# Ledger of designs, part 88: designed miniproteins, single chains, continued (4)

Each design is a single chain, and the fold is of that chain. pLDDT is the mean over its residues in the fold that is shown.

## One batch from the design tools (miniprotein)

Design m15040
Fold by ESMFold2-Fast:
Structure m15040 (fold): chain A 77 residues (1-77)
Amino acid sequence: GRKGREAGRRGGEIGRRAAIEGGRRGSLEGAIGGALRGIGEGLHGALEVGGDPRAGTEEGGRGAREGLREGFALVDA
């Protein structure tokens, strides 16, 4: 349980950073791609540690959504 959430948070942080960098460069596609990568990393990481894939995906999605909000704001700035 906990390890799956931890892996998801790492994936979410990766996705958040990638989405923000994509947005900073004015790339909506880059922001979206970064977010999706983070979700995938969270899911994969959760599976690798024998954790809950739902928890990994949920936490990964949370970080990705935060990054998308910030990234889209940077594109629109």
Scores: mean pLDDT 75

Design m15041
Fold by ESMFold2-Fast:
Structure m15041 (fold): chain A 100 residues (1-100)
Amino acid sequence: EPVITEEDFINLLLKEAEITSKELTEEDKERLKEVHRLIDKNGDGVISKEELKEYLETAFNVELSDENVERLLKKLDKNGDGVISFEELLEAVEEYLSKK
């Protein structure tokens, strides 16, 4: 069964937002916000488990288990509200870049 990691997801976000720098510029943050809006299909300002699953399945051309998506969501969801805000997405990307 295909497994998508937090690292896989963040690398996808970096590619989609065309981020090449180790530090996020204001322009990089705006592009990342556009990617967040693209994933947020219902426009409520947060990414749900269902929206995350659809995006990942489309981007990687795989079928994902609910358990895999939930595990990924929990790693990104820093405040435990069950959704991914833009701020949480930004924090995850910044943390990933700081480890490289």
Scores: mean pLDDT 80

Design m15042
Fold by ESMFold2-Fast:
Structure m15042 (fold): chain A 83 residues (1-83)
Amino acid sequence: MEVERFTEAAEAAARGDVERVEAMLADPATREAARDALVTLGALVSPRALEVAERLLGSDNEAAREAAREGLEAAERTEARLA
């Protein structure tokens, strides 16, 4: 289920589990949920999720790099609104 996949990805990102988040982004069945989780936690400026996103910028998987960029951009937009 989409919500369960989102929760799994969000918990992994919040823990700083780069390997699990990257694996979920590599799998077409979980990619969208994992991307949405990383972007959502990025918008919340979650420190561990931002560490995961920064590490995923160096991933060999283009979908992982794209999700990482979107998560970091979401954090930048949140910080700009608070400034």
Scores: mean pLDDT 84

Design m15043
Fold by ESMFold2-Fast:
Order: sequence, then C-alpha cells, then structure tokens
Structure m15043 (fold): chain A 86 residues (1-86)
Amino acid sequence: SKGEAELVVSRMRVFQDEFVKRLRELGFSPELIERARKTLSEMTRLSVGMSPDEVDAMIAELEAALPEGEKTLELMKQLKNRMVAS
C-alpha cells in the first residue's frame, strides 16, 4: 500500500542519517563516509519495493556490522545488490 511504502522510506531515511552520524563518530574517513552515504541513499530509493519486516531485518544486519569498520561498507554493497536483483 502507499502508506506501507511511505513508512518503509521514512524508516530508511532516519536510519541513513543516524548510520552516517555513527560512521563519523567511529572515525571513518570523509571518503568512506561519502561512499556509505551514496549507497544508503540508493538503498533508500530501492526500499520502496520492500516490506517493513524486510527493511527492519536489513537495518538490524547493518547495525550489527557497524563496529567492523570497512567491512560495514562491503556489507552495504552486498545488501544493495540483493535489493536490485530480481
């Protein structure tokens, strides 16, 4: 439904802002932060086709990987690739 798609996109936007803030706090380079921000923006656009449960599961996976540094960016790319595969 339209309301479900709007909820999913809103959740992704809030998560994007919080996640980018945490990457800065963890001392990621500006270049890595910009790459992460771009990937998250693309994931937010792609999330329109996802259920709220699928989005919540993806957010949980990214949050669990956050302390792993550069591995977090690799996970983000893998998750984005799953979102474009159909």
Scores: mean pLDDT 77

Design m15044
Fold by ESMFold2-Fast:
Structure m15044 (fold): chain A 70 residues (1-70)
Amino acid sequence: SDDDLIARMLAETDKSLASMSPEEQKKELERMIAVLERLLARKDELSPFAVRIYEALLEHYRKKLEELEK
């Protein structure tokens, strides 16, 4: 399902970030958030599935960044 695909993408992202220092994680998360915000700014050009993926990734990255700032 789409939710299973999103869950796998989030798990792979977490695994990738876990290999980085907290400083590197913060920089990568800020970069990914900026990219996703730009993609979602053109939401009317995206498929419903693409919107779901990008919104899920954006929420996940924002949560991770917030955790690193504490």
Scores: mean pLDDT 83

Design m15045
Fold by ESMFold2-Fast:
Structure m15045 (fold): chain A 76 residues (1-76)
Amino acid sequence: MPAKVLIKSDREEDLETLEIVIASANAIGEENGYDKDILPVKILKEHAEKLGAELEILEGSEDTVGRVEAEFELLP
């Protein structure tokens, strides 16, 4: 099943970067059948945390493999 995530950052540039990353991951997942070794939600969470952003899982889990729907929030 697809996952839903909320990504928060106090840096607009980090949100833009993560939007591109998620769009790219979804495109690759479509071509590769959403293989868990490539596109698990936990990898996106790790990537977000390395950029200083917060990733909250709204639906699914860290082990979810599939299309990721993302919402973005700019923190004050």
Scores: mean pLDDT 73

Design m15046
Fold by ESMFold2-Fast:
Structure m15046 (fold): chain A 75 residues (1-75)
Amino acid sequence: ADADAVVSDGGGGQGRGSGAAGAGEAIRKAKELSGMDPTAEANVIVALGSGGVGSGKSDGSAAGGDRAITAAENA
């Protein structure tokens, strides 16, 4: 439930030029929810790579995943 909520929130920042910003916002939300369940943070970050960035294309999904991992490492 917590992981799903953060994915939805991060997805709201989708769109051209907003994908990377959406990933950052979802990371911030994942940290808030991780106060309840630290494991949820990792799951949300991985899911966000596909949902909040990349616009659904195969190439976009791969790039989105990579950026989500980078954002997670910085967060």
Scores: mean pLDDT 43

Design m15047
Fold by ESMFold2-Fast:
Structure m15047 (fold): chain A 98 residues (1-98)
Amino acid sequence: GTERAREALERLREALERGDAEAAVEALRELAEAAKSVTDPELLREAAEAAVEAARRFPEAARAAREAVLAILKTAPKELIPELIGRLLRVIGEELDA
């Protein structure tokens, strides 16, 4: 879980830097699957932040970003839930504007 999530996050960040929407969507899908077995709060925060940024830059990535943040929410420590709900609402806002 954790190694795969870090690799997916790295690919997502690279896609964001390059402006590659298709690569961002693929990385978000990998991140959603990997997040199901991750409990590292710092990694989950970074992953959710990158998902929000992907939704903001690429309207076509908004759905994949929403699914990634929802997957993170399902496994996140309870202390992170308010922060992650705020990030989910930002992604939903981008999806509705798309």
Scores: mean pLDDT 84

Design m15048
Fold by ESMFold2-Fast:
Parts: C-alpha cells; structure tokens; sequence
Structure m15048 (fold): chain A 76 residues (1-76)
C-alpha cells in the first residue's frame, strides 16, 4: 500500500502530472492519519483525494491545507 503511493508519487515527478502528485499526497495522508488515529485529518485527506481524482486541483489543495491545520490541532 505505502509502496504503491510512493511509486505513484515518483511517476508524478517523472511526468510532471500535478493530478497524480496530489492523489499520491492525499493517499499518503490517509494512511498516516489512519495509522496515528487522526480521524479529522483522515476525513479531510479523503476529500482531497476525491477532489484530485475529479481533476479539481484547487479544491484538493484546499482540503490538504485544512488537513494540515487539523493535524496541528490534534497534537494538543
């Protein structure tokens, strides 16, 4: 699973595909949030993945930013 996300990220770097890069980042974020029990971060990363897969890169970036904020809050 994680290796597949890393390969997707590498492919995005090689091709310059912003959509693949965002999909890889969101999938990695879901795995990390699930592993660490960060429910809100996981939900936001899942929404980022959905937006990236739909080609809505701006919306995907917005969800990724909100996930980063939620992660900081959960560390309290």
Amino acid sequence: MLKEVEELGKKAEETGDEKLALIARARYGILEAEKNGHEKVRELMERALEAAEAGDLEKALEYLREAVKAYAEEKK
Scores: mean pLDDT 75

Design m15049
Fold by ESMFold2-Fast:
Structure m15049 (fold): chain A 80 residues (1-80)
Amino acid sequence: SLYDRALELLREAKRSSPEEARTLVDQAAELLAQADPRHEGIANVALAMGLMGADHKAMGDDAAADRYFDAAIRLVEEAK
């Protein structure tokens, strides 16, 4: 499903460089918006959390980055 693909991208973002993580988060948000128009709000929140994760990763705060990515992943899992 588009949700499963978005989850894969968010998990990959958690393991990637900050630059790659931003791109993967954007792709995940696009898939979430396509999955169900009623869940566009979830796509926007997951994008915001994923971008915060990438920003903290760029700052070397891997613990905070992991918390933000895990929050985005949980949000998407609860939505499907």
Scores: mean pLDDT 80

Design m15050
Fold by ESMFold2-Fast:
Structure m15050 (fold): chain A 91 residues (1-91)
Amino acid sequence: SPIDEVKARFREVLDRLIEKLEKINPEAAQEIRRVYDEALAALDAGDVPAFRAHVTRITEIALKYVPPDDVEVRRLIAELQHLADELEALA
């Protein structure tokens, strides 16, 4: 289904972000993994506001620990936001 394809892409982008954060701050990477599990649970329950809040939390954690000149991380964050918007539209 379209929603399953967007969920898969969201996970792929998030996994790349987590891999980068594990090299910088392993504790931040673990926090993002927990928040991601909560985000998926909210989406599966149809709780779109909770899903959006969890996605916002993931981007806040990433921006806190990653240097502002890391173009790749900023691109990954932008992709996550785009995919979150698509998931909300499909939910």
Scores: mean pLDDT 82

Design m15051
Fold by ESMFold2-Fast:
Structure m15051 (fold): chain A 80 residues (1-80)
Amino acid sequence: TKEKQKKIDKLVKEINELEKKAVDADQKGDTDSLIEQIQKMVKLYQEMAKLYKSLGKDDDAQSYQDTAQTLQTFRDELQK
């Protein structure tokens, strides 16, 4: 599981960077950039959920899957 923990650490860093970019895009009214950052975050949260599931941490995996679903819904609403 050491390799999976290292992947989780990388995903956390990438998510934090995408969150900063999403906030910047939102403040600028750049909806296209905001959508792009959210799409990337959805993918990373889905990967996080898979990694936690593979570690037997089902509650954590479900939490990340729910977060990905919430972001996906928000993205879809922005595209209307």
Scores: mean pLDDT 85

Design m15052
Fold by ESMFold2-Fast:
Structure m15052 (fold): chain A 68 residues (1-68)
Amino acid sequence: VDELLRRIRDLLERVRTETLSPLELGQVAAELGRLMNEVDAVGTPEQVAEARRLLAEAYRELERQAAA
C-alpha cells in the first residue's frame, strides 16, 4: 500500500510540475482511479483516507490544467 500511495504522490507531483496534453491528463486521471481502487481493496481506513485526500488534490490540479 505504501508503494501505491507513493505512486499517487508521484502522479500529483507530475501534474503540478508538468504541462500535460489532454491525452496525458486523461491517462493520469485513469491511473489515479486504478490506484485508488487498489488502495481501497487492500488499505487500512487511514491509508484509504490519505489516498482520497491525495486524489482530490490531483484531480483539482488536472481540472486546472484542463480549463487552461
Scores: mean pLDDT 82

Design m15053
Fold by ESMFold2-Fast:
Structure m15053 (fold): chain A 112 residues (1-112)
Amino acid sequence: MEELKKELERLKAEALAKIPSLSDAQLEQAIKILLEAIDKITEMLKDKTLEAEVLEGLARISLGVGKLAGDLAFGLRNLIDALLELGKLALELGIKEAAEIAIEALKKVLGL
């Protein structure tokens, strides 16, 4: 479990560092990847905690604000933060599979 938490924190830092190098098309693709992962993880956690639904809701509001302001990078940063918190929450609840979904999504973003 500790190894998965360290991997999540490392991948978050690398994903955030990559944002300034992404084109608008790559930002949109990254947002899509993270939203799909957040939806899957939230569905896996919803019966055990309301925190997952709150984290997803706040992330979607922040993304909407970023889109209205023309700042996709702001939206993407908030989705990365939400995905890390959901991954950590999954590990605390013993749902390793949900944390692995978060890791896979961050690796896909780094592959852009």
Scores: mean pLDDT 85

Design m15054
Fold by ESMFold2-Fast:
Structure m15054 (fold): chain A 82 residues (1-82)
Amino acid sequence: MYRVTVRAKVKDPVAASRLIGQALAEAADLRDVEIRTTPDEVEVSALVPSKEQAERVAQAVLRMAKEHPDVIESVEVKIEEV
């Protein structure tokens, strides 16, 4: 299994958490989803069954962030085998 962690520096944490959550859900069937928000940051982590699904999640999140520069300042995606 793989853990995917998304860390985003954001201008709107409510809109950002919704967009990140939607991108993750569309890319893979997620387990153990955890969301943490502060006024300027959103962190989402989830378990996915394969590296290919983890890479799909990373690509979906990076694409979404590029399409919403008014909501998301920067995003980092980490993939870890667990």
Scores: mean pLDDT 82

Design m15055
Fold by ESMFold2-Fast:
Structure m15055 (fold): chain A 98 residues (1-98)
Amino acid sequence: SEKEKMLAVLDTLKNLFPIFTKLPDPKDARAQALIKNPISLDQIEKDVESGKITSWEEFYEKLQQLIENYKKLYPKGSPEYRMAEVAEEIVEKEYEEL
């Protein structure tokens, strides 16, 4: 099912990039200033499981928002920025195979 495929993508991303599992520290003033729409893989998983996210388009948009947030938070060339780039490649490939 589409839900099972989405959950499999989330499981892969959580295993490869544990950093994306939780929201940034709410006391981090830099994260509060740079991230307009905070989102985590845990939140996306809950929204998929509850049926709030039912389409691949919305799922893809939420994952892209998460990736963009991390690219804003971490400097280009950092390990964390590179993790966001690899996650983006995985997400794009999964979406193209639909």
Scores: mean pLDDT 81

Design m15056
Fold by ESMFold2-Fast:
Structure m15056 (fold): chain A 66 residues (1-66)
Amino acid sequence: FDALLRAGYSVAQAVAALLILAEAIEEKGRLPSPEELAELTGVSRGTASALVREVRERFPELVEAA
């Protein structure tokens, strides 16, 4: 997604991070926190936060309000 590419990650690194995010969403049934995503993917918390926000905007159906 744009957040990863804007942060300077390569296309391959961006795709890997997206696959990890997709797997985490599927496993948990909800969007992970920016902190959790950063730990899972190795990206910065700022990049993880931006990515989570972008996914939430593009796919609101994946977001469950607690």
Scores: mean pLDDT 70

Design m15057
Fold by ESMFold2-Fast:
Structure m15057 (fold): chain A 71 residues (1-71)
Amino acid sequence: SVEKYLEEMKEKLKQWFLENPDISDQEFTDKLLEMLREFEEKYPNASMEEINLLAKTLDEIVAFRQQLKAS
C-alpha cells in the first residue's frame, strides 16, 4: 500500500541520513527528488489522500534533516 511504502521509505531515508551525516544540501535534495520520481512511477494514479500522505512524509523527512543540522 501507499501508506506502508511511504513509512518504509521515510525510515530508510532517516537511517541513511544518520549513517551519512556529512551529506550536502544538494545530495539531500537529490535524494528527495529521487523519492518523488519513484513514487510517481509506482503510483501514477495516487488519490488526493495518498498525495497528502506523501506531503506529510516529505515534511517529516525535511524536519528530521533540519534537526540533525541544528545539533
Scores: mean pLDDT 82

Design m15058
Fold by ESMFold2-Fast:
Structure m15058 (fold): chain A 92 residues (1-92)
Amino acid sequence: GREELLRAIGLLLDLIGLRIEAELHGLTVEMAKRALELAKELVEVAPHDKSLLEHALKIIEEMLKLAREQGNEEAVALLEEAIELLKAALKL
């Protein structure tokens, strides 16, 4: 319903904010953990909103590129888990 949609939009905005922080200050393991938690919450709140889930997937894929460039293997593993979760929800 409307409440779940508003919650999902808030979660997506939080994820966009994390990506911006990661681009400006570098990606940390704590940012990757938060991205995974946001992905889990987004799938729970809006499992059928393909557009929102596709946008979240793209943002986390961009964060994964940063983690790989930094050689942060722990962050890579967390972001890969988030990507697989979103792909499963999207039936990809």
Scores: mean pLDDT 89

Design m15059
Fold by ESMFold2-Fast:
Structure m15059 (fold): chain A 105 residues (1-105)
Amino acid sequence: KIDELIKAKKYDEAKKLLEEIIKTGNPAQQARAYLYLAYISLLEGKFDEAIKNLEKARELVPKVPKEDVTELYNLALSLANFAEALGFTDIAEQARKIAEELRKK
């Protein structure tokens, strides 16, 4: 659902749903929502916002249960690869650290 909104460039609608997930969701859902917000921020050229959302996602990693790790790992790795392709090494490094910390669970 979120991926479909992003693909359609409905970023405001996607962000509204992600903000609701952050308010009402469990830690894994919140971490996922912050990773998607970071991705949207990169697409919008809002790099400080992308970093802030990655920091929020990283804070939640210790609370993510093992069964949710694979999905979040793949999302964080995709973000790192996307940021690296754009030349944003600092953002790519933060996303990679999130992926690494998820793998240690």
Scores: mean pLDDT 86

Design m15060
Fold by ESMFold2-Fast:
Structure m15060 (fold): chain A 96 residues (1-96)
Amino acid sequence: SSEEEQIRKLMEKAKEMLKEDAKKIIERNPELKEKVEKILEKILEIYEKLEKEGILTEEEFIERYPEEYEELQKLEEEWQKLSKEVVEEELKKKEE
């Protein structure tokens, strides 16, 4: 359906935005490069699996791959923590 196509386009846009955010974090704090790339790779692997399997809804994701759903939530928490670490490091650089 057109709705499924819209969801796929939104998912593609989300992946592109995540990659751009990763680049910005790495440029501002090169020390976090390996950590950023590792988290990004895991998130993208989950998204690619969902796309390959044709899973476009959260309900279907939870039903068919509950363990990977939990992993994605943990990765989002790690991403938020990483963003906080970048802010803290930027503040330290401004105080020096």
Scores: mean pLDDT 75

Design m15061
Fold by ESMFold2-Fast:
Structure m15061 (fold): chain A 80 residues (1-80)
Amino acid sequence: SLEQQIQDLLKKLAEERNKRLERFAKIVSKLTPEQLAEVLRLVREGKEDEARKIMIQKGGLTEEEADELVRYLRELLRPE
């Protein structure tokens, strides 16, 4: 039924969101509050390369972790 398809979609979206939140929390825990604030400012200003550099060099993130966090923050900071 259509109702079942909607429920299956909502469950899949919730599971995907929870996985993203868990990964986000793990990555963010590697940054100090000051480093996270600077990264948030840089992403908001469109300076994603500078944000990645801080995450990798000061935060000890891998390139994959830095890319994932930048993508997540871009989505979060996107104007509606």
Scores: mean pLDDT 78

Design m15062
Fold by ESMFold2-Fast:
Structure m15062 (fold): chain A 94 residues (1-94)
Amino acid sequence: MSAAERLRSIPHIKEIIEELLRYMEKNPHPDGKYPTSELAKVIREYLRKLGEFSDEEIGEIVASLISVLDKDGDGYISYERIKELLELLNEPPE
């Protein structure tokens, strides 16, 4: 499954990515890279505010999304990577 297909399977993916971009813009890192633990916290807090998911389901969504965002497993996600994925999600399915 492509990264785009995996992302589209995640509930509220577009809103989550938009929330991450807003967070990153308000909390700029000098190198444009964010620890996965920091972004995972942002995702968890956003999903909890929706009130639609259990803590277990939130954990599964966070783990799935982080695995797609941190494809090289270095423990960091770049601002440019999040922007790229938002653009990909805004492309109409063929």
Scores: mean pLDDT 77

Design m15063
Fold by ESMFold2-Fast:
Structure m15063 (fold): chain A 87 residues (1-87)
Amino acid sequence: MVTVTLRFRARPGAAQAVAEALAGLRDAPGVLSVEVRVEGDTVTVTLTFESSEAYTAFMSTEFAPLLARLAPLLEGGEAEVTSVELE
């Protein structure tokens, strides 16, 4: 299994919309769990993947389209990968 934590800085008032978009990642192939935490304008998502291959596929196919959808809601248009744990 692979656990990845991503941190997003939302524009003021946009944190809930970012959190709702991130919750939809539960339907992505190979995703076992999605946990979304909102703290002010900071939205943190923790994704657990069934395998390193599922994680790699997600990062190559789903992540860039997700960032494109979120960019108008993000301050600076950037996301941080804060941790990656391999099990």
Scores: mean pLDDT 78

Design m15064
Fold by ESMFold2-Fast:
Structure m15064 (fold): chain A 62 residues (1-62)
Amino acid sequence: MTDEQRFRSLDVDGDGKISRGTFRVMGRAFGFSDEEIESYINEDGTVDFERFKAFLEEVAAR
């Protein structure tokens, strides 16, 4: 599955954003701390595709 396909599966509303709650659940599942997870979340409480790709690169590096 591509990063774009993964992002779309988590974008429940189809608005090009992942909700804070959904992203927190995923980040915790990959062993991230709450502080690390929050670093990928925008001020509006969402995660865009660029921040999601950065998160996946960090997952791959662990």
Scores: mean pLDDT 77

Design m15065
Fold by ESMFold2-Fast:
Structure m15065 (fold): chain A 96 residues (1-96)
Amino acid sequence: LLEKMAAVSPEQRAAVEEAIRLLLEATKDLKDTKIQMTAVGGVLRVIGNLMEGDLDGAIRDLEATAEKVASLAPKDKQPEIRAAGERAVELLRQAR
């Protein structure tokens, strides 16, 4: 586990942590268990890919999670969630 994580820089780890924070914060006010569980499940997949040194996989799972969460959210909240997902993905791309 530690050897695989050593392939990821401290800057990439910080970017992933901030990306996760942005996505969870965007869903925090929805108070919907299904939406929250979908976001958490996606975050766990992103962490899993990062633990394997697969930053591209982490980016893909983050994009898929943000879109799925947005599609489950009320229509008025969907643009905010998509924007948060786009910001989170951009942070990971910049850390590459």
Scores: mean pLDDT 73

Design m15066
Fold by ESMFold2-Fast:
Structure m15066 (fold): chain A 82 residues (1-82)
Amino acid sequence: EKEKLVAQAQQSYQEFKELFDDAKKRAAENGDEFPQHLLQLQQQMEQRYQQALADYQAGEDTSLFQQLVEEVQNLKKLGLGE
């Protein structure tokens, strides 16, 4: 169970990075500035992922991995609001 959740979180984080890279590429191709609030969201998600890895390594706590998977799934459904 925990191993599956870790794998799902790793996949979800990779999907998040891809979603963000695609959004940045579209903005650059259109000559638009990428919104600063989305750059902040990217940094927050990176910090959350690193904290989830640290928590899992220290005590096998998967709570942050579960939260990250849910957040990424919501972003994929709603879009980045650009």
Scores: mean pLDDT 77

Design m15067
Fold by ESMFold2-Fast:
Structure m15067 (fold): chain A 67 residues (1-67)
Amino acid sequence: MSVREILQELAKYAEYDEYTLTVEQAIKALQSLGLSEEQARAIVKEVEKDGLVNSLELAKRAAEVLK
């Protein structure tokens, strides 16, 4: 799955803009892409800062795991 395809899925969960997710939105979005809750939480913890997640950084990391 490409970074662009992941970014398009993440945008469906963003509340204020397509580039910023809460931790809960990021976990839910990754699970919708086929990751387990454990995998999703691990990735989100790696890229999270102060309870917020940058969609591009999340998409890059998720793309590495989705192979």
Scores: mean pLDDT 78

Design m15068
Fold by ESMFold2-Fast:
Structure m15068 (fold): chain A 69 residues (1-69)
Amino acid sequence: DEVEQIEKDIEELKNTPLEELIARHTAARGGVPVTREQAEAIRFTALGILEAARDFVKWLEERRKKLEE
């Protein structure tokens, strides 16, 4: 269930402290510092992408169920 995984990612991202996001993204970039503004922009963009992906996957799952019935 891909939708459940995306919803968990959305919830985690919303509830993750900004300082932790800065640390995670800095580590992912091989230790290149990420600014607070960059971390906020990354979170905002990622949330939009995840929410769009969740809605799309829900639509696909609904279509799949109708084809199986």
Scores: mean pLDDT 78

Design m15069
Fold by ESMFold2-Fast:
Structure m15069 (fold): chain A 81 residues (1-81)
Amino acid sequence: KKSLVEIVEEAFAGAYTLAAEGASPEEILAHVRRLLEAQGAPEEVQARVLAAIREVLASTDDVAAFAARLAEVERELVAEL
């Protein structure tokens, strides 16, 4: 079984990849939700990861800013797990 840290890291890596490929915010959030559910992440962790990615998507205007902010938020979330 993957650790909770590994699950969260996989979710953020997927969000990065999709954003770099030009996926919509809706597609990115749907992918992350599906991954977290499939891996059995606790509902609290699912809610926090989805809220964090949604905030980054709403507050960044380009891929470089998105990537930098997402990496920062990932580190903060992983440190709390």
Scores: mean pLDDT 82

Design m15070
Fold by ESMFold2-Fast:
Structure m15070 (fold): chain A 87 residues (1-87)
Amino acid sequence: AKEEALKLLAELKEALEAGDYEKANELLQELGELAKESEEAREMLEKVLKAVESKAEEANALIEAGDEEGAIKLGIEAAKKALEEVL
């Protein structure tokens, strides 16, 4: 379970670095399913999601200013940083 979660998180980081957001979304769904059955996977996923949520107010301000790309980039960078901390 933990090794499977770490593998999916590593693949998610690679997908985000490659700009493959379709693959990243697929991997997030797989992590979400694994998190339903594994507390360790849930804790790791929650750490990544919490890092993205910590930027939600700043991202929303960018969206209101018309900088949707900046908001997306901010979320991706927060996710990548959190993934480096859990891997």
Scores: mean pLDDT 78

Design m15071
Fold by ESMFold2-Fast:
Structure m15071 (fold): chain A 86 residues (1-86)
Amino acid sequence: EEARKEIERLIDETVRWLRETHGLSDEAVEYVRDLLRFIAENAEKKGPEEALKAVRDFVEALRQGDPSVLEEIARARKKLEEKKKK
């Protein structure tokens, strides 16, 4: 229960940090939110503590790296989704 609340807090805090501090686009912010939720859901099969650890590890990597890379990933994802509809 506490681990699940902490996961949601970390996701919200991370997307706010990316938007407000690094000026990421709405598309990049939504991509990161989706990705963090996907990581949590896949790890939750081993328990909420493992899900929390997986999310924390990814958030730490983002905070230590260059978040501008996320804009390029979000743009690539959008292009792939457009291609699937055509």
Scores: mean pLDDT 73

Design m15072
Fold by ESMFold2-Fast:
Structure m15072 (fold): chain A 59 residues (1-59)
Amino acid sequence: MVEKLREELRKRFPEASEEEIEEAIAFALGVKRGLKLPDSMLLPWAEMELELILEYKKA
């Protein structure tokens, strides 16, 4: 599951570094664990976090 999530994030955010992608995945996994969310919610949460990381880098 995590490997597939990593591949999807690289595909959607080709400018993101591996470090930024891993940070977004770690955040999504934390949210899933805390809120008991299904695996289908990992990608939306990881995308949201990665968008914030990239936006912060531009500011």
Scores: mean pLDDT 79

Design m15073
Fold by ESMFold2-Fast:
Structure m15073 (fold): chain A 94 residues (1-94)
Amino acid sequence: DADRKEAEEGIRRAEEFVEKVTEEMKEVNGEEVKKLGEEFIELMRQTAELYLKGPHYQEEAQRFNELGLEKGKQLFKLYEESKKELEEKAKKEA
């Protein structure tokens, strides 16, 4: 169905983003980025599956969605901080 395909495409894009960020940050917080990214993707998958199962699962889906948003915020913050650390390291090596 269109909704499942859209959810799968969104998860795939998120997985590609996490892989890219993990590779970029491998010298600074790479393991932490990878862990948060994997947890974020798993919460997205669980949220999507619960929403697709129908209205009886909406409260549980909402809970997983909120957890996923918090993990996404943590991942984004760590990525921004790690990027700044990489930029400062590059300046010192130049």
Scores: mean pLDDT 78

